# Ledger of designs, part 70: designed miniproteins, single chains, continued (4)

Each design is a single chain, and the fold is of that chain. pLDDT is the mean over its residues in the fold that is shown.

## One batch from the design tools (miniprotein)

Design m14572
Fold by ESMFold2-Fast:
Structure m14572 (fold): chain A 64 residues (1-64)
Amino acid sequence: MTEEERRARVDALLDRWLARGVITPESAAQLRISFEDFDWTPEEIDAVDRVIDLVPESRAAARA
């Protein structure tokens, strides 16, 4: 995989999480840095996205 492909996948999932209100913009920025520090595979990125997708919106409300 290219680094561009990996970054595109990270950006896509973070945008989805932000749209759903699961994370804050600050958290998204921190996660992006973490993904850059460690060369996460597309499979690992997808696995993380699947985990968050299983979290109901009520959890996001609890974080407010």
Scores: mean pLDDT 66

Design m14573
Fold by ESMFold2-Fast:
Structure m14573 (fold): chain A 86 residues (1-86)
Amino acid sequence: SEKEKLLKEIEEIEKRAKEVLEKAKELPDVQDELTALAQAALSSANMARQYIETGTEEGIKRAEEGVKAAKEKVDEAERLAREAEK
């Protein structure tokens, strides 16, 4: 179902964001930026979970938007971490 797909994407985003938070501890030059991006991704993912729990079509639409926003933030955080590791 669409709900199951979104929940799996949320779980993957949460895992990736937590990995970014762990890497941030070892990258002092970008630590604040990585932490902010990871926290923003987690917040968007949490909002998406809440929208899914409404059980409405509008809720699913907003959850899809939240998942997209969370992915963009965790992708940016991972990119920033890779550049900082050079």
Scores: mean pLDDT 87

Design m14575
Fold by ESMFold2-Fast:
Structure m14575 (fold): chain A 78 residues (1-78)
Amino acid sequence: MKTPLQVIRELKKALESQGKKTYTLEEIIEIINSLDADEEVKQWLIEKVRDLFKRKNKKTFTVEEIVNWLVEEYLKEL
């Protein structure tokens, strides 16, 4: 099974492949749902991304901001 950290790395590659500078919540969720990963891991990622948008009160985030947030949230579980 893929670890959450492996899925975060795959998300980074998928976001970078789109060639955009910033992403909306809806765009990130759609890309997460396209990943080859367990539904529980996808649901966890979506929850954490929703939390990022809610807490930071921004409309878009860069790939680096999204990935760094998800890695930090994952490390809190360890």
Scores: mean pLDDT 84

Design m14576
Fold by ESMFold2-Fast:
Structure m14576 (fold): chain A 73 residues (1-73)
Amino acid sequence: GMVELTADADVAPEAARRLLEGGARIGKFTVRVSAPDLEEAISRGQKAADEVRRLAEEAGHEVEVTIEVLPPP
């Protein structure tokens, strides 16, 4: 079956890579990001999401990637 997972933007590409290399199919991936300002958070989340999509596409698979922007701590 397809898996759904959530990871912080800084580790999301590596998490996706390991799952895809292990033969998993990712149906949905949620990238969580927080930063001092919204523009930075969106930029960081978008870069991670794009990398996750690229890795899935290279594995012959499409994934639904969602970016979840969290308030700064």
Scores: mean pLDDT 81

Design m14577
Fold by ESMFold2-Fast:
Structure m14577 (fold): chain A 94 residues (1-94)
Amino acid sequence: MEGLLLLQEGKYEEALKLFEEELKKYPNNAAAWFLAGEAYLKLGKYEKAIEYYEKALKLDPDSPLAKKAYELLAEAYEKLGDKKKAAEYREKAK
């Protein structure tokens, strides 16, 4: 909850610190992997965002967050110049 509020306030580095502490305690928390990925994406750390979204999807592929994770993976790959992977993830997000 606290990390999500920091994310919503644009305090991405502070949000990451809380999510990383949560992931140390609960490494199978798919939502925390996803939210940490969002913080990395907002900070322009696209490779880290991809890593964290992929972990979230691996832990909970049927999550209500899965569609959004695919959309954000497409955005991250587009920012890295990987147009093919960006297109593939946009199709998965439909």
Scores: mean pLDDT 85

Design m14578
Fold by ESMFold2-Fast:
Structure m14578 (fold): chain A 87 residues (1-87)
Amino acid sequence: GAEYVARLLEGGAEVAREEEGNEEAAEALREAARAARAGDLEAAREAYVRAALAAAEQARRELGEELDPEEVRRLAEAEAEKLVAAA
């Protein structure tokens, strides 16, 4: 249900903030959790994709490895569909 999905997203936001130092990804995951609780599944999906893109940008800066943004978006969209289905 939506509450379970929101709690998973909030857990991901804590990891992004505290362990990875990625404030942008953390805020996007919190937005996704709020949208999931509100039943706005499209907004939840869009926020989740933004979080994934922010995480990929951090990996590029820290590791020097450039991930294809279209591939990141595709994988994030697929994962967001699973989260939406569980909400």
Scores: mean pLDDT 82

Design m14579
Fold by ESMFold2-Fast:
Structure m14579 (fold): chain A 73 residues (1-73)
Amino acid sequence: MEEEVERAVELAREAIEAFLAGDEEKAKELDEEAVRLLRRLLEEDPEAARRALERIRAVGLEHREALEARLAA
């Protein structure tokens, strides 16, 4: 289960990085994979899903200024 938590976090990080690099198609694919994995985690182990979401949120906050600038452009 922890391997799946780490995978979801890495997929989300890669999606953010792809989006910031201008690769919107890759970002979408990676985000969809992360969401599917998170849905399975929520059904199988809600606590693991919560930990994954907390880590993903932290990654998003680290990139918040860059994401906001990208969305405003």
Scores: mean pLDDT 80

Design m14580
Fold by ESMFold2-Fast:
Structure m14580 (fold): chain A 59 residues (1-59)
Amino acid sequence: SMEKIAEIARLIAERGPAETTVEQLAKELGMSPEEVREAIERLLKLAGLDSLDQVRPLR
């Protein structure tokens, strides 16, 4: 849902992409890892990014 997608965006923004894993988000939000991956893909499309690696701080 959009509400869960917004919560994922908030957690990534708050903790940073390196500190947030699909497994941790799934556990905290009561979602399956697959649902979290789908939500992240939607977030990346909204942000104009191709993958999570583009959100991770480089070096």
Scores: mean pLDDT 69

Design m14581
Fold by ESMFold2-Fast:
Structure m14581 (fold): chain A 96 residues (1-96)
Amino acid sequence: SEALELGKKGGEEALEGGLLAARAGGREGILAGTAGALAGIGAMFAAELGFGEEAGIGAKSGGEAAARGGELAGSEEAVEEGRKGAELGRKAVELA
């Protein structure tokens, strides 16, 4: 399913963005980055179980959290990866 592939990829981007935001530091980067990374892991897990809509929702929320963490921590890479994850998650939900 295209929804499962997009949800998994979105989760991977949310995880990467979340870790980058957390590594950039500051309270906001750590908290939002960690939330994004955990949601990304959840999205990848949901995709492996065949839950395309749930994977998309997790990737979208995780990507948004990672991008927010990146903005607050000053990590452009975290913002970019987070936004990619959110967009892939949005597309996964539309196709699910």
Scores: mean pLDDT 89

Design m14582
Fold by ESMFold2-Fast:
Parts: structure tokens; C-alpha cells; sequence
Structure m14582 (fold): chain A 53 residues (1-53)
């Protein structure tokens, strides 16, 4: 799960290069994942996806 989230973060970061708001959520997801908070990381990734789609 952590590895899957890390891959999703990398992909979303690349997709969000033109959207600073989405990038902000991706960075927050990375920070949460680094802290071991998988649920929080998933939440931030969902926020980024919502902005990008």
C-alpha cells in the first residue's frame, strides 16, 4: 500500500505541474506518507485528483 501511494504521488506530481493547488495537496500527501499516516496521505491524494479531473 505505501509503495502504491508513493507511485500515485509521483504520477500526480507530474500531472499537476501546471496546477499549484493540486501540487500543494500532492506535497501534503508525501509528508503524511513519510510520517506513516497512510489514511491521511490517501485523503490528500484524493483532493489532488479532484482538482486535476
Amino acid sequence: LKEELKKAIEKLREMAKDNPEALSYVEQAEKALEDGNIEEAAKYLREALSILS
Scores: mean pLDDT 80

Design m14584
Fold by ESMFold2-Fast:
Structure m14584 (fold): chain A 96 residues (1-96)
Amino acid sequence: GKELAEYFKEAAEEGDVNALIQLAHEYLRLGEYDKAIEYAEKALKIDPNNPVAHRLLAEAYLKRGEYDKAIEYAEKALQNGDPRAKELLEKARKMK
C-alpha cells in the first residue's frame, strides 16, 4: 500500500537501491506507473546495471503501452542477469 512507499522513502533518501526498487515495485502494484518509473530510474542513477530496476522499468512501460521501451529495458534486465525479464520481453514483442 501507500504506507509501504512512505516506509521505504527514508531508506531511499540515504541512497538505498533496494528501498528505491521496493518503492518502484509498490507503485507498479498500485497502478501508479509514472511513480514506478521515477523510482526505478533513481535506482539506475545509483546502480546503472541493476537488473531488477531495468525489469521494473520494462513492466511499467509495458503497462503504459510503450512496447519499444518495454523491450529495451527487458533486454537490459536479461543482459544484467534477471531471468524474470524474459516473460516481459516476449510479451512486449508480441504486443508490438
Scores: mean pLDDT 83

Design m14585
Fold by ESMFold2-Fast:
Formats: structure tokens, sequence, C-alpha cells
Structure m14585 (fold): chain A 118 residues (1-118)
């Protein structure tokens, strides 16, 4: 668990530096050591989204939601990945679900309103 957390932190540092390929490798190793770490799946999805791989990002965001359905950020990123694929109806349904599940989260409402204008 400590080694997985260490790799996750190193991956986040690489991601913040724009080293997305390095971040992916570090997050993949973190998931190998702790496959139920929802955050590791979320940040791996974010790294794939930065690399222009929205289909891979969707897989990891779905896994992050499966492991932690209370993480509203995972729903927002999954919607962004669908938007990159031109799947605006899927993104809209997901944001509507996020607003329904998290009515007090202003970020979820803002993302849904922005999407409805497209």
Amino acid sequence: KEEADKLLKEGIDAYRQGKYEEAVKLFEKAIELDPKNARAHLVLGRAYLKLGEPEKAIEYFKKAIELDPTNVDAYAYLGRAYEKLGKFDEAKKLYEKAVQMFPNNPVAKSVLEDLKKK
C-alpha cells in the first residue's frame, strides 16, 4: 500500500510537469499494486485524456466511478471524455446524473449548463 501510494504521488508530480507518458507508467504500476485505488484510476484517465486517448480515459473513469461512486470529479471527467468523442448526449446524461446525485456541488451544475449550450 505504501509503495502504491508513493508511485501515485510520483505520477501526480509527473502529470503536473506535463510528463503525461511518464505519469501513465507510474499510475499503471500503482494500480498493479493497489487495483482498488479509485484515485489511481481517475488520474490515469486524466493522463490518457491529455494524451488524446479519450476512449482509454473513459474505461478508467468508469472504473474510478465503480470503485468510488461519490467522486463527482470522476463524473465530470467522464463527461469531458465523451465530449471529445462527440458523444454529447452521453455526456449530458452523465452530467444530469451527477447534478441529481450531488445537488449541492456547483461544479457539476456549471459543467452541465456549459454542455447544454453545445
Scores: mean pLDDT 81

Design m14587
Fold by ESMFold2-Fast:
Structure m14587 (fold): chain A 100 residues (1-100)
Amino acid sequence: EEAMEKAERAKELAEEAKRLAKEGKGEEAAEEAVEAAGYAAEAAALAETEEQKEAAAEAAKEAAEAATEAAKVAKTPEAAARAAGGAIAAIGAAFEAGAE
């Protein structure tokens, strides 16, 4: 299902963003976190089954965590704003998917 594929891709990008943030690459981490949030939002919008909604919610939570970590190491206002935008989008996706 497309929703499951989008959720899986979001989780992969969130893990990459967290890795980049740990390495101090705030700009790259912010870009990956925004992409992760985008895929999580698509997964939430496409989710029709309980399993798909659960996968989308989990992906959105991981994307929000990745965006938060990226924001902590961002060295430019642009990167910090991008990371914050990603976190907001991911939180919205989590609510859409039925996360608490």
Scores: mean pLDDT 81

Design m14588
Fold by ESMFold2-Fast:
Structure m14588 (fold): chain A 107 residues (1-107)
Amino acid sequence: SHMAALREEYERLEAEAKENPSADIYLRIGLVAYQLGDYEKAIEYFEKAAELGTPEQKATAYAMIGYVYYKLGDREKAAEYFRKAAELSPDPETQARLREMAEYFAS
């Protein structure tokens, strides 16, 4: 099943991250945790990704944390993380889109 496949991927990625930690693997684990509905684990791994990543990877991680807080109903935290993501995004179009999302959730 789709859920069984996601759990297998989660376990494989966690084992890989234990041997070779990186922002990329933590971003992938966070996304799989999100798809499994484990929002607390998703945030944990996205925060780990933000600590190790480039500015672009950090922006991606903060945007993903923003989406998780939105899913949890925390609009204020969602807006905060989308603002953080916008400040770190190297692309002006992506920066504008993330700022627009932050303003939407702050309203």
Scores: mean pLDDT 89

Design m14589
Fold by ESMFold2-Fast:
Structure m14589 (fold): chain A 86 residues (1-86)
Amino acid sequence: MKLVLTYKGLSPAEITGWALWGIGLGLDGYPVKVEIKDDTVTLTIEGLSEAQVEGFLARAKEEEKRGFKVTVTRDGDTLTISIEKS
């Protein structure tokens, strides 16, 4: 499966943290693309199992419980999760 994770409304330190996490996944052998624009980071991760994707969904639900705006969409084998910090 392919995951596109977008996090918006981040501070510079939070952007750096997310970018480093994405780079770490790439070093662990996952095909990862990291994109940064203003206060937004987008991570595109390929080669994930369904169980790994469910883990990301569980994390997104925890962010939603914290009052963040979470949008989840699925198109075939691609899951897109967008989290906006307000």
Scores: mean pLDDT 80

Design m14590
Fold by ESMFold2-Fast:
Structure m14590 (fold): chain A 72 residues (1-72)
Amino acid sequence: EELSLEEKLKLAEEFIEQIKKAAEEGKLTAEQIEKLIETLREQLPSLSPEDQEVAEYAIKKLEELLKELKEK
């Protein structure tokens, strides 16, 4: 069953929260998060418009996380 855009965005937020926690615990490096962002950007042209919107949202949230990590 296809999830609504809102539900997909909610799942993306939950995923980002898990990534943030892992980074805070030292389980993920800034480099690994940068690679994840790059991978998502590379996949954007292959996604449906709905999935592109979700991926773009996730990319923005991951970029915010990178800023926080670089502050340290």
Scores: mean pLDDT 78

Design m14591
Fold by ESMFold2-Fast:
Structure m14591 (fold): chain A 69 residues (1-69)
Amino acid sequence: MSREELFREVAEALATMIEALADKLASRGNYEEAAKLYEQAATFAENQGLTDLADRLRKKAEEYRKKAE
């Protein structure tokens, strides 16, 4: 396994972990905090070249941001 492959796997794991935390906050009605975590995870994923994951996380961030209003 190359360093690039390992870093990508670690980046995916970290983004997914943040997503799981945001999902838990959303399930408790903390929509504003959940939206912020999804945005942070999406930005991190995008910076690591994980475009599909970033797009999915941004959609969740937008959804929960609207629910928080």
Scores: mean pLDDT 82

Design m14592
Fold by ESMFold2-Fast:
Structure m14592 (fold): chain A 75 residues (1-75)
Amino acid sequence: TEHEELGRKAWAEGRYREAGDHFEKAGREAEAAGDLESAYRHYRNAAAAYYKAGDLKKAAEQGRKADELLKEIEA
């Protein structure tokens, strides 16, 4: 998705907060489309990006979303 591409570019440029915002949007779009595997990956990437940005609250929120999706995928 466009947000995945923008997120990877922002990460490569050290703009981790912006990368997290883009990965979170990519995750929400994938989840709305029923693509749980892609949503899981995007929320994991968002959590990592927010962690690098020092936003521990958003990192934890995105990590929890990823963990819940993983349970659904493994069921």
Scores: mean pLDDT 88

Design m14593
Fold by ESMFold2-Fast:
Structure m14593 (fold): chain A 88 residues (1-88)
Amino acid sequence: KELEKGKELFSQEKYEEAVEAFKKALEKDPADLEAVRNLVAALIQLEKYEEAIEVMEKAVEVYKEKDPKLAEELRKELEELKKLAESV
């Protein structure tokens, strides 16, 4: 429900409200990969790169034990995000 609200807000370019909705979705399910990725995307739109990096680092730790292969994928996304942050 909060994930769908966040997506709707994001499509309306209401990025700050989308961040709050995605944070609520992630608070209820810390392993919700879609909430993680959408939260990171919304934070990037707001130029909150350091917060986006922190969200992705926490996601890597969550998946490290649950799904090591997915954690590796998220680590690659994290490195790409760090490069983006460094370029601005």
Scores: mean pLDDT 83

Design m14594
Fold by ESMFold2-Fast:
Structure m14594 (fold): chain A 91 residues (1-91)
Amino acid sequence: SEEEKALAELTAHVGELFPGLSEEEQRALAEAILEYVKIRWPDESIETQVKIAKSILEYLAKNPELRQEFIDLLRLEGLTEIAETLERVLP
């Protein structure tokens, strides 16, 4: 499916940005960010959602000091499960 292709592409991208994560953690991070993007921008194409997800992942990779702030904002938005996944897998 298009979604499985998107998830595979994002998982590979996570592996490049966070080489210290296990394969399970890489997939969990990719799934959590894609789910967030689908919730936030549901009317966008899957191709655009993947581009947004990559941008968020790159932001999190480049700004380790802002990772907790991002997680806290997700909790404030009521996205508790996504926030808990990010707290578990982000370095």
Scores: mean pLDDT 88

Design m14595
Fold by ESMFold2-Fast:
Structure m14595 (fold): chain A 104 residues (1-104)
Amino acid sequence: SRPLSPFERAGAAYAALENLAIELGFTDIVEEVRKEFPVLRTAEEAREAARRLRDRLLEALRQAGTPQPVIEQIERLIDAFLSDSSPETIQQLAQQLQQLRQQA
């Protein structure tokens, strides 16, 4: 596949993180972040939205008593996806998020 643009990559990261949060039952956090970021027009805006959602999701997982190893795994996957521009990283993240869904 062709390389993703910075905006496509950032948007895909944000969408993947929204899907993870919804699967884990944190739809309310997703809706709050969407109110802060109602329109994503640039890669920078998408990255900011993803960072906000990441931070709020990780805090919610800690408050819910999620085991620390699971939190660390989710954090590593999100951080790798936000920092990497390769299609291979996006595919790996999708597979790992599917596995985490089975554990949650």
Scores: mean pLDDT 74

Design m14596
Fold by ESMFold2-Fast:
Structure m14596 (fold): chain A 60 residues (1-60)
Amino acid sequence: MFETSITFDSPELARQVAEELRERYPDVEVSVSGNTIRLRSDLPVERFIGVVLEAIGRSL
């Protein structure tokens, strides 16, 4: 299982990105606390990194 967290500039942006990730990657657990998104999954590391990069790209 892999877990990481990504912090955004605003809680609204974090919530929007979390909704996008839940829609695209239903096998990934996505939780939001303020402006931080936590991602947890048992997917292969390459797939999990892809999800993380998607989220980071949305924060730029």
Scores: mean pLDDT 79

Design m14597
Fold by ESMFold2-Fast:
Structure m14597 (fold): chain A 74 residues (1-74)
Amino acid sequence: IEDGKLEEELKIYEELIAAMPNNWRAWFNLGLVLEKLGKLEEAKEYYEKAIALLEKYDPNSPLLEKARERLKKL
């Protein structure tokens, strides 16, 4: 995986969350990109935000438990 491509994805999702701060998918995907870049502490922060939004807007999502397990393993 090219670092340049991951950095481009990071920028896209950062712009997306600035425009739509309640978009939990953008926060979750930012966490995934940061995890792939090896920035585990930053990834934790973004996963925590995605979890908070999922609990508020889609508490029955199977991704909620997946995000929690990912956070625990970081």
Scores: mean pLDDT 78

Design m14598
Fold by ESMFold2-Fast:
Structure m14598 (fold): chain A 78 residues (1-78)
Amino acid sequence: MSPEEIELDAELALAQMEVSIAKKYLEKATEEDVERLEKVIERLRRIARESKNPEIRAQAEELIREAEELLKKAKEKL
């Protein structure tokens, strides 16, 4: 794996953790949490565009779908 792909994989892992945290605290989500989740989605979109690894791209795309669903639910709670 190239240094660039290693970095993208690490960013993907961090985004996975942030999405998991957002899901866990969904019922108590604040406007700040919504803004953070929107930034996570943007980072995931960048990872999906820049990665040449189909597995990383597929995982990023799956997380985008999950994060977008969580974002909609969080906004409904506000």
Scores: mean pLDDT 83

Design m14599
Fold by ESMFold2-Fast:
Structure m14599 (fold): chain A 60 residues (1-60)
Amino acid sequence: SEHREKLLKLIGEILKAIGDIIEAEKKLKKNPNDKEAKEKLEKAKKKLEEARKKLRSLPD
């Protein structure tokens, strides 16, 4: 169903964002001044928040 496909897509986006956060955090642990890792972390946090908002607005 279309509803199920939208839900699975949002879950996939959330999981990808979490993965990006973990990778950026690992890079920052090795080099705290890594500008690209800082930018990736902030973008991933934004995407996670947006995906969570979309998930909350999805009818059950």
Scores: mean pLDDT 83

Design m14600
Fold by ESMFold2-Fast:
Structure m14600 (fold): chain A 80 residues (1-80)
Amino acid sequence: SAEENKKKALEYLEKAIEALKAGDIEEALEYLGKAAYYASKSEDVEKISLLSFEAAKAAKEGDIEGALKYLEELKKLVEE
């Protein structure tokens, strides 16, 4: 259901945030991918894709603060 997909997206986003804060970039990217998958079952696919791309890019570049900002924006979008 849409509610179950939203819940899964939020759970994986929280895990991505925790992994990123712990410096586990590979695990953060895996959780972000799972979050984006569940979130992409909504009609906001373009915005979800853009924010997920920006978060992953920042994380890969070591910009942890930038990555966290994009993850928080993605979380707000999913919560709507």
Scores: mean pLDDT 85

Design m14601
Fold by ESMFold2-Fast:
Structure m14601 (fold): chain A 79 residues (1-79)
Amino acid sequence: MVKETIDLGLPPGELPENTAKPEDEVKLTFESGGKTVTVNGKDLEEALKGRPTRVTIEGDEKSVKAAKIALEELLKKLE
């Protein structure tokens, strides 16, 4: 299991509801204004539209690397 925290620096927005389940192989916890939401890799785009300030990714090494790449690509689309 790997845990990595990334500062996103996005302007504040509204986070979606939690979508992660205990059985999910990778979980991403987004933070904005003292609120947190935890999603699986399929809900990344919606979570990023909420403009979180920070994300913590937890899962297997390969799953975490894949989620990080997906986050970087989605962040480029939001620019």
Scores: mean pLDDT 71

Design m14602
Fold by ESMFold2-Fast:
Parts: structure tokens; C-alpha cells; sequence
Structure m14602 (fold): chain A 64 residues (1-64)
């Protein structure tokens, strides 16, 4: 499924934004990846990464 490949690219981009401190961009890209078929396991993984880096609000936003 072509959409799954794009979802992975969006998650990788979201993690880059998270490292740059761009929480709004991180949330936006994770939500788009979810719409394109990113697994709940992948979403949970990036949410935990965000919490560990101190971005708790961003992590909560993507869990919804």
C-alpha cells in the first residue's frame, strides 16, 4: 500500500521536528501519518519518545 510508505516518511520527519523543538510540526506530521495508515504501535512509540524528551503536551495530542 503506497500510503504506508508515505506514513513512514511522515513519522521520520515528525521525529526530526521533535528534535528541533517544533512541537506543533511534530503533532501535525504524526496525525497525518495516522490518517495514512501508521500503526498504533508506531504512534505509541513516538509518543513515548516525545514524553522522554520533555514534550508531554505534544505526546498527549498525538494519542487522541
Amino acid sequence: MEKKNKAKELLDKAIQYLREGKDEEFVKYVKEARKLGASQEDIDFVAKAAERLGHKKAAEEIKK
Scores: mean pLDDT 79

Design m14603
Fold by ESMFold2-Fast:
Structure m14603 (fold): chain A 119 residues (1-119)
Amino acid sequence: MEEEIEKLAEEAEKEGLESTARFIRNVPALTDDPEIALALAEIAYLIAKSTGDKEIVVELSPDPEETLRELRKAVEELKANPNAGKVVFRRPDPATGAPMEVVLEVKDGELRATVTGPL
């Protein structure tokens, strides 16, 4: 799994996607689940190679198994749709129940992550 993430980062660097490669290498620090980490790394790599700006929305569950299933669906949708250049991760804020969004997109050749909502 870590070897697969590093391979994705190396491919990103080879293609001049330096910010994407850095994000991919840092993904294992964002989650203790190695399968979730790999899915997030694949999503970042695929959107960085996108030829368009189509948005994909991923509804995240508090359950790690459901989260992994939704992330894997996003990976397959991105593989099927090379025009998908933006992913929106949605989850309820644990304190308020308000919708929280994390947007991952390529803008001006750089992978950008933005958080919208409480916190």
Scores: mean pLDDT 75

Design m14604
Fold by ESMFold2-Fast:
Structure m14604 (fold): chain A 58 residues (1-58)
Amino acid sequence: SSREAELQKLDEESQKLTELIRQAEAARKAGNLKEAEELRKKMEEELGVVIDAPAPEP
């Protein structure tokens, strides 16, 4: 059944997003704004959404 695979995929995507958020927060606190910006771009790509203004997707 594909149901279990679909649920696992969603859970894994959620986990990845949480990790990216944590890494971005750590980078910001370390003063590594460039790294934080890169992590934000990855989050945008994973979500399939673009955030206005700061920078377009690569």
Scores: mean pLDDT 69

Design m14605
Fold by ESMFold2-Fast:
Structure m14605 (fold): chain A 55 residues (1-55)
Amino acid sequence: SIEELEKKGEEYEKKGDYEKAQGYYSQAADLAQRQGDQKKAVEFAKKAFESWKKL
């Protein structure tokens, strides 16, 4: 679910594992887009990008 992917993204972000955080946020963005939730898709895509910037 989107919630599980978001939780995993937050978990790894807090641990400083930005590679895994980016992966989970990207998966959450893709799933949100496929479910028609454009707002959440954009939000998670931004979080994935911010995690990538910290690599």
Scores: mean pLDDT 84

Design m14606
Fold by ESMFold2-Fast:
Structure m14606 (fold): chain A 109 residues (1-109)
Amino acid sequence: PETELEVTTTGVHLEAAAAVPLDGEVAVLRLRIEAEDGRVVEVELPREWMTLGEALRAIAAAVRAAAEALGVDPAESRFRLTVTLEWGDGGSSVEGMARVGELFAAGAA
């Protein structure tokens, strides 16, 4: 099933989250990246099953690329992210969703 997650974070927090070794099976389908000035970058990713840690690294890389395209510093800029995820085996992991939200929102609350 598809799940949509919305968080506000910085590129530094995303890279820190992506460094955490996490198990699980998830596919990242779409990422909407909104900068503080209101500019939006939308990214569609190939539907490939990966570990949760690999998914976080893919999201962090996409945010870094979007920051570069927008001409903003990912270390000093806040981004509002909307992430569309699909969980393996037809079921979402409530624990996994909570963990992803916690890692991305760290230092942003």
Scores: mean pLDDT 70

